# Designed miniproteins, single chains, continued (4), part 12

Each design is a single chain, and the fold is of that chain. pLDDT is the mean over its residues in the fold that is shown.

## One batch from the design tools (miniprotein)

Design m12384
Fold by ESMFold2-Fast:
Structure m12384 (fold): chain A 64 residues (1-64)
Amino acid sequence: SRAAAAQAAAERYAAEARKALAEKYGFEPEVRAEVLGDDTVRLTVKGGDITGEVTAPAEAALAL
């Protein structure tokens, strides 16, 4: 289903983001992905003293 595809894409997006951040900063952050409806994905990043949140269209996540 569309919702299942969006969830799978969000999980792939989180995995890619975690890998990229680990390579760039030398630590492995905690990255969570949440589908906000079918159109938006929210990523929450936490690593050490760093906390961040990014919201992106689900279409960007689905491109992964």
Scores: mean pLDDT 67

Design m12385
Fold by ESMFold2-Fast:
Structure m12385 (fold): chain A 90 residues (1-90)
Amino acid sequence: ALSRAEVREYLRSQGLSDEEIAFIVEVLEEYSRRTGRPITRADVDALVLALNAGMSFEEIREIVQEAIDEGKDFAEVLLNAVSEKALKEG
């Protein structure tokens, strides 16, 4: 499991803005709180990939909330959404 500090340092090293870092940390903390799951590197990387693919904070939040409500792994759901977005825009 990644700590909040480890997540923030990693995201800063990836060149994310303070606003993007705050958003990702908030989403990960809510996911961990609601599901009881530890935060993993794959969870962080999926959120970074979605932002880099041009997904808005609102789009990412909706996908994560739906995944939580359905008991799904949000990282897998986000990766699928990114792939679908790429196919529609290619």
Scores: mean pLDDT 82

Design m12386
Fold by ESMFold2-Fast:
Structure m12386 (fold): chain A 85 residues (1-85)
Amino acid sequence: SMLEKLEERVREAVERADALAKEYEKSNPQLAAEFKALKQRILDFFEAFKRETDPLRQARLLTVLAIEQGALFALERIAESQKKR
């Protein structure tokens, strides 16, 4: 189902955020904290989405969830780019 696919993407994002937080915890604790914050926001918006019954508000929550997942991907790329300097 669409919900199962979304749940898999959220699980992957959470696991990725945890791995990135652990990778950076010693070298860049502030960045590690940002990855932990992104994980929490992704989880919170996904829980809100599952509880929402209004179609427009569900669509808005999906959009925000996509933005937070995109922010995680972008932050990872920026961090990797900076690590190579």
Scores: mean pLDDT 87

Design m12387
Fold by ESMFold2-Fast:
Structure m12387 (fold): chain A 61 residues (1-61)
Amino acid sequence: MPVVLTPEQLALFVRILSDVVAANPEASKEEIIERVTEELRKVLSEEVVRAIEEGMRRGRS
């Protein structure tokens, strides 16, 4: 995908991922992905959110 994350976008993603995982310790991988994606939509563009979601589903960090 022709999407390059800025250091700020990557830092925001990592923070949201960490917060969601910490708040939902018993959640499944799919549930974590859904919650992270919902939070990212509030602060990042839809194109960037889709790139991150696909990366998470494919086991990419």
Scores: mean pLDDT 76

Design m12388
Fold by ESMFold2-Fast:
Structure m12388 (fold): chain A 72 residues (1-72)
Amino acid sequence: MTPAQRQAQAQALLADLGLTPQQVVDMWKNDRAAAKKTLQARLEALTHRPVSDAEVDAFIKTAQQIVAQQQA
């Protein structure tokens, strides 16, 4: 998956979750463990499948990249 495809997928998931990239970044800055657990549970509920720790980490990283690009 290319970086552009990851961003497109992350944007679609964010829209379905009702979250902005900034909100994901803010959650991660406040409490990493709680943010990861909450996002994993919400993604699992949305996708109706198990979501790995690596997928949650990639999702958070992509949200951070989107925010960084918007603030550049």
Scores: mean pLDDT 79

Design m12389
Fold by ESMFold2-Fast:
Structure m12389 (fold): chain A 91 residues (1-91)
Amino acid sequence: FEVKEEEVGGTKVTFTYKFNPANGYARIIGTPSTGTKYPSVAVPSAGDEFSLKVEGPGKIKSVSFQGPTGSGGNEASSNTIGDLVVEVEPA
C-alpha cells in the first residue's frame, strides 16, 4: 500500500503496508534503543499486509506499531493505522 524510507544511523529502513482486517494489523514489539516515528497511513481497502526491510550496517532492535485502533473499534474498521516506530541499533 504505502512505502516509506528512512535512514537511521546509516541504516535504511523501508516498509510497505497492507492492512489485513481478517488478521488484524501487524504487531512487532521489542525494546527500543533509538528510533524514528513514521506517519499514520490510511488503508482504503481490506486484505492489506505489512512488511519491513532493513538495509545497512545497523540492526533493527525493535518495531512497535501504535495505532488508534485496537480498542473500541476494530483496526479493520478504521482506514487509519497509526504510527510505526522503528528502533535501530547502530552497527
Scores: mean pLDDT 47

Design m12390
Fold by ESMFold2-Fast:
Parts: C-alpha cells; structure tokens; sequence
Structure m12390 (fold): chain A 71 residues (1-71)
C-alpha cells in the first residue's frame, strides 16, 4: 500500500517535471528572440511568463517528491 502511494506521487511529480521542462524550453526560445531583437519587449514578457509557469510546476513536483519520501 505505501509503495503504491509512493509510485503514484512519483509518477505525478514526473509528469509535472516534464511539463515544467516544456515551459522552460519555450521561455528560452522567447529570450533568444528578444536577444536578436531587443526592441521586441513582448518576447521578453513571454519568456518571463513561461519561466514562471515552469518554476510553479517544478515547485509542485518537489512537494510531491517530499511527500513520497515521508511514506
């Protein structure tokens, strides 16, 4: 029972980490666009938005991993 709960929490954490990684890649793309054209403030804003989403998902994943460790 405890092992199955750990597996489910770790699976959820993995899914959140993969989603977060996807947002981080999108953020890099937007930042590169801003570096090429510094006048494109919208690319900077989008980069910051996607990075924030990535950090939020990583935080949720870390909480699930810590919960799994306590089981």
Amino acid sequence: MEEEKKKKLMEEARELLLEGASYAVEAIGHYVRHVVNPEDQKSLELGDEYLEKSNELDKKAQELVEEAKKL
Scores: mean pLDDT 85

Design m12391
Fold by ESMFold2-Fast:
Order: structure tokens, then sequence, then C-alpha cells
Structure m12391 (fold): chain A 82 residues (1-82)
């Protein structure tokens, strides 16, 4: 599922950004490659980081919140249960 892959990759990339292993821009490019539908939300959160309005960690949390990825993933998985 795109949402599951987006959530997993987003979490991994967010952790790497938080640890200083990659930049937010590098994380955005890698995520863009896998999840084009999410690019707009990623670009918006990156813009907030560049303006100094949020930290890299806060931007990662905003990404998950705006995507509602955790909630939607749980609902989607519940719908797919046999």
Amino acid sequence: SKLEEALKLGKELSERVREGKITPEEGLEEFRKANKEVVEILEETLELVKKGEVTNEEAAEMLFERLKAEELKKEYLELLKK
C-alpha cells in the first residue's frame, strides 16, 4: 500500500534528518521518488523549516499529522482484515 510505504519511509527519513545523517531536502527527494502524491505536503513542511518556524523534528510530526498517516493506515488495515 502507498500509505504504508509512505509512513515507513517517512519515519525512517525523519529519524535520519533528526539525527543529522541527511538533510530535510535529501529526505524530501527520496520520499518524492517513492510517493509523488505526498510531495505537496512535504514541500509545505520543508518551507516552514526554511522559514525557521518549526524544527526538523516538528516538521516530521507535522508531515504525519497532515497525512493522517497513522490514523488512515489503522483504518485501512482494519477494513482489509478478513
Scores: mean pLDDT 67

Design m12392
Fold by ESMFold2-Fast:
Structure m12392 (fold): chain A 67 residues (1-67)
Amino acid sequence: MTPEEREQLLEQARRGLRASHEAGSSVTEERIDELARRAAEMRLVLRELADQSILEQGVAMQATAAA
């Protein structure tokens, strides 16, 4: 994974959390940033697992949080 991909994942996570925050969620700006960072880290792991050439099965297992 490149730094650019990491930044895109972080931005996507922030975008989702920001939308939730503006919807009246009691999440602080610092908390949003922390959660976005953690989500990006998780996405890095999921991306690497998916890249093992078991894309569909990898995604399904990640979605169920079974792995």
Scores: mean pLDDT 62

Design m12393
Fold by ESMFold2-Fast:
Structure m12393 (fold): chain A 78 residues (1-78)
Amino acid sequence: SGLDALRAQANNAVKEAEELKKNKKPGRVEQVKKMAQDVENQLAFGQRVLLPEEIAWLQAKYDELKAIYKELKEEEEK
């Protein structure tokens, strides 16, 4: 289903972002920023079609990605 694909995509994004905390490759900050933006776009669309608990779950994944983005940005600015 589309929801299963959405969940898989969000879970994969968080896993990839966590890996990027350990792998200091060029562009990792921008990559995580884009992953967070993609989930934010899914949340905006999802407000019309997802159940409240599904929105809350997706919001939590977005918050995880934003936290990783902030950590990576702070590390790269040192």
Scores: mean pLDDT 84

Design m12394
Fold by ESMFold2-Fast:
Structure m12394 (fold): chain A 76 residues (1-76)
Amino acid sequence: MEEAEEAERRARELAREGLEEVRRDPVAGLLRTARRFQELLDQASKGSPEVAKKAAEALYEGAREIGELALRLLAA
């Protein structure tokens, strides 16, 4: 249970970092963020299904926000 909360917290931190990186460089920022998200999911998937689920939900929310920002910046 503490592991699930920590995974969720880490996912939200990665999403915030990703937003900052995408603002600086939309393409490079997206690629770096995607790799970090995959690394966190790989780590969380070694735990319980609950840990993996919480990490995936937080990462999905962050990925949508980051993707929308990147598309907006690239379209400008």
Scores: mean pLDDT 79

Design m12395
Fold by ESMFold2-Fast:
Structure m12395 (fold): chain A 87 residues (1-87)
Amino acid sequence: KSVKEILLEVLEEELTRFAERLGWSEEVKEAILEALRLTADPSASVDERDAAGAKILPALDSVPEEEQQELLERIKERAEEAYEAAK
């Protein structure tokens, strides 16, 4: 797998786990996941990617800052583990 694919899998796994554990709404979870998928999709149009990016910030704004920080730390830890495993 490419590094980009590994990072996307880590992001999707951690977002899903975090949403389940902290009780995020399905709307918030799906908005962030869809935005990430569209950003990584080379067949997506510029308009689709711009629309996806515009959804990320409002979705994150609905999540408490403490939860955002925990998610980012978790993603960084898992990304580092995935990079190390890929060596």
Scores: mean pLDDT 69

Design m12396
Fold by ESMFold2-Fast:
Structure m12396 (fold): chain A 82 residues (1-82)
Amino acid sequence: MYTLISTVVDSKGNIVKLEERELDSVPDSVTVTFVPPKSGTYKVVVHVWKGRELVATGQSAPVAATAGKEVTVTVDLTKLPE
């Protein structure tokens, strides 16, 4: 079993959303949806863990978002060597 942790951060590095999912396999990409509390620039950071080992990571480009409007971001994952 893998654990995927997706984190949405604002331009100041504050966490605005954190989501955890259990996975049977490491995906090539993940889609994260969030409603920003304030208009501004956000980014999505994704880590995939197998137990205590980080097996994949990904980060979105900065995304301009409008307060109260749902934003969907796709993050491509890079699989790390074992």
Scores: mean pLDDT 83

Design m12397
Fold by ESMFold2-Fast:
Structure m12397 (fold): chain A 83 residues (1-83)
Amino acid sequence: MVENEVEETYELPNGKTIKIKAKVRTLEEHREFLLKYTREVVLAAAPLDKEALIEGLRAVIASTTDPEVRARLQELIAEIEKL
């Protein structure tokens, strides 16, 4: 089978970097994996600046037309607010 692997580097608010790898076969699986890893990265950064992260996620929600992505990001905001 043909497998695609995507790697992105993100800089955390504390100046550290994190690499996220995804083994992706379809666009839907890619989106699911990116959302899952975005959640992990955001939750790791939440203790540093919870308000800034919530505001950033709200801006992304406002710019997206995908209802599933919007719903998943809203769930993430609710989880951060609970922290």
Scores: mean pLDDT 68

Design m12398
Fold by ESMFold2-Fast:
Structure m12398 (fold): chain A 85 residues (1-85)
Amino acid sequence: GALDDCINNVDEAISEVESATTIAQVQTALVNVKESVKSHCPSEIAEEADSILDELSSKAVGKTLAELKDLAVEALKKIKSIIES
């Protein structure tokens, strides 16, 4: 469908975050999805996703790997729910 690239980029980011063994790997996945959403999603969805990811970045300071992965997966699933609505 018209949103397949948008959804696929978010799904790939969720998988990368869930498989991450370091904070740096989670951060790389989040940077990559932020760029991909801007390129492959409608502007309204991209703006909401950017806002969610910016809030995540603020909350991520001082978190453990497990806490960061949980926050990142929750944020990415929230973005996916917006795309699917």
Scores: mean pLDDT 85

Design m12399
Fold by ESMFold2-Fast:
Structure m12399 (fold): chain A 97 residues (1-97)
Amino acid sequence: MEELLERWKKLLEKYSLEEVKELLKKAVEIVRQLPFLPLALGISEEEFNEILKYLEETLLSSKSKEEFLEKVASIKDEKRRKVLEQIVLYMEALAKE
């Protein structure tokens, strides 16, 4: 989680909260459309879609960068962390760094 949390911190340092939320929405859309990703992560398609919805709703509800990071840090479930890592990977790719 420490390495994963650092990646989310770097995005929040470079972009506004609104920009990070926009990157999140776009990354979630990409991740949801990847046909073999649930299988690759060892998660069922149904559970994968439930996790994506939970993570998107939870993070988008944040009112500050600090609250956003606290919500990321609170995710301790292994399957949720695997999906969270895929989301940040695509957010980083979209951020043009």
Scores: mean pLDDT 84

Design m12400
Fold by ESMFold2-Fast:
Structure m12400 (fold): chain A 90 residues (1-90)
Amino acid sequence: MEKVEELKERLDKLFEEAQSDDPEVRIQAIREIYRLVLEASELKTEDAKELIRYAADQLNKLADDPDFDVRVEAAIGLIAASVALIANEK
C-alpha cells in the first residue's frame, strides 16, 4: 500500500528529527508525527494500525523530554495515537 509506505518513511525521518538538540526542532517533529498518526488512522488497515503503535512507542519516550513544551506536544501525540488504536481495534 503506497500511502502506508510513504507515511512510514516520513515517520522514520521525523523520529530522527525528534532526536535534535534543539527543542523547537523536536516540537516540530512531534507535531508532524501527530499529523501522520491522524492520517494513518483514516486508512483503517492493519499496516496503519502497526504504524500508529510504533509511533505511540516513540512518542512515549519523548514524554520524558527535559523540555516542558516538548513533553506537552509528545503527550498530545501519544493521546492521539492511543485514541486512533482504540478506534481501529477489531
Scores: mean pLDDT 78

Design m12401
Fold by ESMFold2-Fast:
Structure m12401 (fold): chain A 62 residues (1-62)
Amino acid sequence: SLIERIEELLKEAEKKLPREEFNRVSMEVGVLVLVAAVNKVLGGDPTPYLEKAVKVLEEALK
């Protein structure tokens, strides 16, 4: 599940990233997850927003 992957990556990011960087990244991910949730409720496709959230986290953890 993309949601489970995002949760795992957020836990890893909280442990590995400096606080200020984690706050920035987690806020961007939070906005993407919110947009995905709104899209799902309105009958749209949440997948591209969730995939973007995963990519943001993977890039931050490089």
Scores: mean pLDDT 88

Design m12402
Fold by ESMFold2-Fast:
Structure m12402 (fold): chain A 93 residues (1-93)
Amino acid sequence: SDLEKLIEELRRLVEQMAARLGEDHPAVKTARKAIETIERIAKRDPERATEVAREMVRLLSHGLETGDELIIGLMAMASSAEAFVAERALRSE
């Protein structure tokens, strides 16, 4: 499915971030939790999970393309926050 391909791409992007920032960097750890969050959203709302995953791919790809560690971290934190907000909204429905 498109969602499965997006989740695979997210895992690859997070591995690239880990190579740049280090495995223990807060942005890397937060992005990994965001991927787990997207997988939980997918069980309840696959369309929402696909939208969140696509946006996270866009932001992480942009961050990595800049080669700037601060921008990479900021893009990771922003996209991860969107995933957490989406899951919280589903729990409130």
Scores: mean pLDDT 87

Design m12403
Fold by ESMFold2-Fast:
Structure m12403 (fold): chain A 113 residues (1-113)
Amino acid sequence: EEVDELAEKFVELSRKTLEKGKEGAQELIDFLVKVARENPELLVPILLKAYELDPLTVLRGLIHAFRYATEEQLEIIAEALAKVDRALAVSVLQYFLNLTGNEKLKKVLEKLK
């Protein structure tokens, strides 16, 4: 199924982010932005399935991806999540803000709240 295939791809890209630094992070960001733009309804199912498959790899990959993402890229992803569930979007972004202190996440959160 499409969700399972995309979730597996997300896990692979998360792993590459850990292995290849900024270049790997950019591939994961590009994947998330593409899903957010083309099929935002799949974004939450993909994230949840990927997290179930490999939670630590996904969390670390997202931390790296968000570190290298632009504010504009983070805003696209956050707005896609918020269209499905605003409370979930706020909770996810707040969780990563608390973990990393990433100022870009703080700015995106202020726009969602």
Scores: mean pLDDT 83

Design m12404
Fold by ESMFold2-Fast:
Structure m12404 (fold): chain A 95 residues (1-95)
Amino acid sequence: SKRDELIDKLTEIANEVEKESTSRDANLAAMDLGALVLASIYLDYETFLEHLLKTLEYMKENLSEEVFNWVAERVIKALEEIDPEAAKRFKEIVK
């Protein structure tokens, strides 16, 4: 399902951001993505997308631009492959 594919991609992104940087912000991004993946078991797909968008908005406001851009680019790329309509929505809001 689209949800399962997105969960797999978010898990990969969380693991990769920790490898790219040992910074506190990279660790926080991995933790935020991990928490969202765990929460996904209680959410339908549309609500999961809404929470993912809010998580990216939180990262934009609270984490370094470098870490935010690294995560956001990969999340949007994953969505372009899994759900192109959702990807378009995310691109309009998360710049």
Scores: mean pLDDT 84

Design m12405
Fold by ESMFold2-Fast:
Structure m12405 (fold): chain A 83 residues (1-83)
Amino acid sequence: VADGLEALANGDFATAIANFKAATASSDAVAKLAANIGIGNAANQLGDTATAIAYYKAALALATAISNSAAIAAISDNIAAAQ
């Protein structure tokens, strides 16, 4: 997840997606949440709106399960902006 976040910050969206995809298999709900948000952001920057929305929806479900209201709000805004 850290390597994926660094790749996103540097604008290396392909590397970010690869690193975040590995993290989506994690048993850690927080790591999975961060990874799904990261893939959504990277896909949106690449213009792949369908992939971005799919991963944001997965992230929204995870954020809801852990009751993270700040993440729910941010992800909902990202879905609205991508549509």
Scores: mean pLDDT 73

Design m12406
Fold by ESMFold2-Fast:
Structure m12406 (fold): chain A 87 residues (1-87)
Amino acid sequence: SEDEKRKEALEKMIEMLDKIAELAESRGDTELKERALELKERAKELMENNASDEEIDEFEREVLGVLAEFDRLDPEAAREILSELSK
């Protein structure tokens, strides 16, 4: 169902953000860690509130922005995370 697809997308984003937060912390980037954790909480709220496709698309753009910042910090890890998200 569409609801299941949206939930799966949000769950993948949560997993990705969690990995980014852990790796950012290990690299000493506290600001990136905090942004990733903030987006993780927003993803959980979107999932609980059965957010619209438009809301999820806007949120995905913010998540990709955090991934782009992480790519500057650790390009190899960022590529691995993006590869997992695309499956």
Scores: mean pLDDT 82

Design m12407
Fold by ESMFold2-Fast:
Structure m12407 (fold): chain A 69 residues (1-69)
Amino acid sequence: MLLPEEVMKEVFRLSPDMQRISRSKAIDLLKKFFGLSEEEAKKVLEENGATGEYISISQFQKAVKKVEE
């Protein structure tokens, strides 16, 4: 089972000092681990204020929590 912890580890693997994830990468992760469509992933990020080309790890985690909800 894919957990947010797995996703977060993947993020940290991408960059040791990861403060942000590109929105495209965040969408990719949401699609891969949560089975969201591209539109759904974008909407979740948008609903959590995670807009623009980069989102913070905390914003990404908020989006993940909304998906889990």
Scores: mean pLDDT 70

Design m12408
Fold by ESMFold2-Fast:
Structure m12408 (fold): chain A 74 residues (1-74)
Amino acid sequence: SPALEFLDRVRELARERGDDGLVRIVDYMTEEAKKSSDPLAALEGATRMLVERARARGEDDLAAEIEELARASL
């Protein structure tokens, strides 16, 4: 699943950054993505939420990297 591949890469990025909060969010999103009947909609939804969270925290570098990981997962 493109969404699961994307979320796995974001989890790796979160671990490298020491962001335990982001790891927990990605774990939750992974379980939700497994239940999705639309893998592309799941990827788009997860990308949007994670980018919005990063920007809200002032982590524009993380937001840009998340967007690039989403494109690479297509």
Scores: mean pLDDT 87

Design m12409
Fold by ESMFold2-Fast:
Structure m12409 (fold): chain A 104 residues (1-104)
Amino acid sequence: NNKKISLEVKVQFGLHVQKQRLLEMKEQSKDPQVKQLEAQGVEIYQQAIENIEKALEYLEQGKSILTQAKALYSTTDPDAARQFEIQVGIYDQLIKILEEAKKL
């Protein structure tokens, strides 16, 4: 446990917790207008989650391109290949963070 991990957990928790909260409130609300607003809030959080999935797809495409670049340069320019490997590692970390945010 360190301060960085705590901040990441809080960010990941936000969207899913708020979505679940609105779903519970919608079940308990008796006013049709309030229920409609709560349903719209759920849809907005769902759209945010969908945008995370879209970002993941772009990151996976970027990672694939960098992996191919690393392979092409591995025998001719090992220093360039090493830089591409570092970038692939950064993409892997970003992908993992967004996948965890989606699951929460």
Scores: mean pLDDT 72

Design m12410
Fold by ESMFold2-Fast:
Structure m12410 (fold): chain A 64 residues (1-64)
Amino acid sequence: SELEEAILAGDRERIRALLERDPSLAPRAVQLAEDAYRKTGMPVFREIAAFVREEAARLGVAVE
């Protein structure tokens, strides 16, 4: 998955581009980032989850 690859790489610009092309990916993106944080404990994935939630809000997509 292109989205999963972008999230695991912490590539915020690629994530933004994917979400702007398909905003319906936002809930899955949050889930992937939160799952990565739970598995690794790496702060970058918590930051990516927060970034995706902010992008989702900007694009009018519910992620709760």
Scores: mean pLDDT 86

Design m12411
Fold by ESMFold2-Fast:
Structure m12411 (fold): chain A 100 residues (1-100)
Amino acid sequence: SAVDELREIKEEMLKKIEPYLSDEDLALLKEIFDEFIRAVEEGKLLKAKRLLMVAGIVFTGILFQNYLEGKISKEEMDEANKIFTEAFKKMLAIIDKEEE
């Protein structure tokens, strides 16, 4: 199902970005993505897209703050952004297909 595909993409992405985030930041992203999956399950596709955008904004803000605080390098920030962006595009494509 689309929900199962989204769960798999979410879990793989979160595992890959885990080294770049604090436990607290990772927990916040997990919560946003759980709400995103729930919105998809309920057929609330516009809400799901909005939550996916919120996840992107939150992730980018956290990652940039960690870079500015010297917790990650520029190269690590760029790699984490690449991982997130690839997952984001896949999730958005699945949601767009469900609307059609």
Scores: mean pLDDT 88

Design m12412
Fold by ESMFold2-Fast:
Structure m12412 (fold): chain A 73 residues (1-73)
Amino acid sequence: MSGLSDEEIAALEKEFKEIDKDGDGVLTREEFAAAGKGKLFDFLDADGDGTVSFDAYLAAKSNEKLTGVKVAE
């Protein structure tokens, strides 16, 4: 499990669902850009497959909280 609290996970789940315009459970570059988070996609899509899962999104936010290293603005 991520190092996030239930409240933080709920907030991130809501944020993910707001970005996920297609409701397919993954985020594309276009969806991130539409939400003003295009830079965040570039950091999360390390595999270059063109999508970001909810687990990857939570992992990035958990890492940012635990290490203090910002993934994106």
Scores: mean pLDDT 69

Design m12413
Fold by ESMFold2-Fast:
Structure m12413 (fold): chain A 93 residues (1-93)
Amino acid sequence: MVFGGRLLSEESFEKLLEEVEELLKEALETKDEKILQQALTQLEFILSMAPPELLEKNRERLEEIKKLLEELKKVVENETLREEIDILLKKLE
């Protein structure tokens, strides 16, 4: 995921966050654990690769994602997914 994509542009980062937000909303509506797992995996990757400046610029969307994760944690019965949500919430603090 290097070569041409070595540095995440603001536009690319925002699009990836929008995709994660949409997947989290879908997971909350459908309670589909596969959609949730996909969203959590994508979010972890984005957060691991994003420079701090991009995280700060997108703090409002990250705050919305954080709220969605907190709501999902309340409704998800899968303990492994709940633990993954907790790890991501700590990374977003």
Scores: mean pLDDT 79

Design m12414
Fold by ESMFold2-Fast:
Structure m12414 (fold): chain A 82 residues (1-82)
Amino acid sequence: EVEEAKKRLEEITNEGIEKARKDPSKLDEYLKEVEEEARRIQKEVPGAGPYASDFIGRAREEAERIKKEVEQENLQKLLEDS
């Protein structure tokens, strides 16, 4: 069960990141979905807690990278519109 929970955590994290990369405007929503699902899995399978924490951390790290990339692109566009 812990192994299945770990696999599910990996899948939801990877899917959330992929969705965020394709639609950065919904980054916060996708990140929230990953965190909520991870917390649900952790509640159902307490032994998966450390893995849930690790995958949430990974998702947040990737989300920060996507945010910085989008902010730089948006800033450049804003300057071009001026």
Scores: mean pLDDT 78

Design m12415
Fold by ESMFold2-Fast:
Structure m12415 (fold): chain A 90 residues (1-90)
Amino acid sequence: MEQLLKENEELIDKLIQNEDNPGIRALLEDLRARLPSMTVDEAQETNRILRRLIEIQEDRLKNRDNEMIVDIHDGVIEMALATLLTVMRR
């Protein structure tokens, strides 16, 4: 559990550091605040989603000169984070 918490914190911090969208940053900061209160199952699900979001963010950074690709990536990241936060509010 402790290793998952540290990994999730590192992944979120990396996502926040490379994020310019204020809505996505707010969702990431909310998710970060919830990390210490997660169950093992929630932490594992969060870890899986965060790893995928890092891949999407890296693709976005490679395509930063294409506004349409950036907008699509932002939409995917926002949807994934909003879904994860909703599941954790049950």
Scores: mean pLDDT 75

Design m12416
Fold by ESMFold2-Fast:
Structure m12416 (fold): chain A 93 residues (1-93)
Amino acid sequence: SVAEKIIETVEKLYIKTLMYINMGLYDEALEIAKKYLDEVDKLAESLPPEYREQIRKLSKEAREALENKDWQKFQEALDEIYRLAKKVLEEEK
């Protein structure tokens, strides 16, 4: 399902971004995070409008948080995308 793919994409985004940050590779962290957020945005196109708009807004907030090195806000945005995708998955049966 699209929701499962969003969950997997967010999990990979979280792990890879944290890995690069812990290595001090901030530019690499930004580039990989942007690529995964682009994939989240593409996948969100297939969701119901209510969830699509919320995820797009959170994706934008995550990108802005990364540019500002606001790791707390970045984490909060990803956690909310994950929660919304999980709700969609539960509604899909």
Scores: mean pLDDT 83

Design m12417
Fold by ESMFold2-Fast:
Structure m12417 (fold): chain A 66 residues (1-66)
Amino acid sequence: AMSVEEDAAYVKEHCVACHSLTESSLFTHIENGNLPGASQQMVQRWQKYSPEQRTAIAEALKKLVP
């Protein structure tokens, strides 16, 4: 299992670094629990998080993305 901080860093490294995703689009996908274009494995992993955890990951990600 990843911590909220590690999951936010993973999203930044693998989504923001590889894709020119805007901050708003990325946060919307995280909050909805739907990552279009992500692997099925990542989507299934995301479904294990509570809405509160998804919000916490989005907030942690905001600190990593200006």
Scores: mean pLDDT 60

Design m12418
Fold by ESMFold2-Fast:
Order: C-alpha cells, then structure tokens, then sequence
Structure m12418 (fold): chain A 78 residues (1-78)
C-alpha cells in the first residue's frame, strides 16, 4: 500500500517517488508485504537493532547499493 511506502520513506528519509523509481511494481509489492509483516512484529517487540538490519535488507532488495542501504537504515533510527 501507499502507506507502507510512506512509512519506509519516513524511516529512511527517501521520498515515495524515489522508492518507486528504485524498483519494479512486483519488487515493491513484495517489499511492502514483508515490511508490513516483519517490520510491525519487530516494532511491537521493541527490537530496534533488528529493525535497522531488516530495513537495510529491504532497501538492498529494492536496488540500493550496500553503502546507501546502510546509511539510510542508520538514519531511520535517529
């Protein structure tokens, strides 16, 4: 959903438009489903270090470089 992309955008500082330009619709849909399931679980459990690593992996799956994925995942928890 658009709300999941906005949530990822708030966490990483990337715009929804930038996120959509990174990956195909199929890849974005799969990332959104995974973020909704696993990200919500990690937030509920207070596991913020694991949330950071999870966000990093989702950004890599969307096509960011390792350096960019690490930088934006770190930014998400500040």
Amino acid sequence: SQSTLRALGRLTGLSVGALRRLASAATITRAMEEIDREGTRLVIEGRYDELREFIRRQLLALGLSEEAAERYAERALR
Scores: mean pLDDT 68

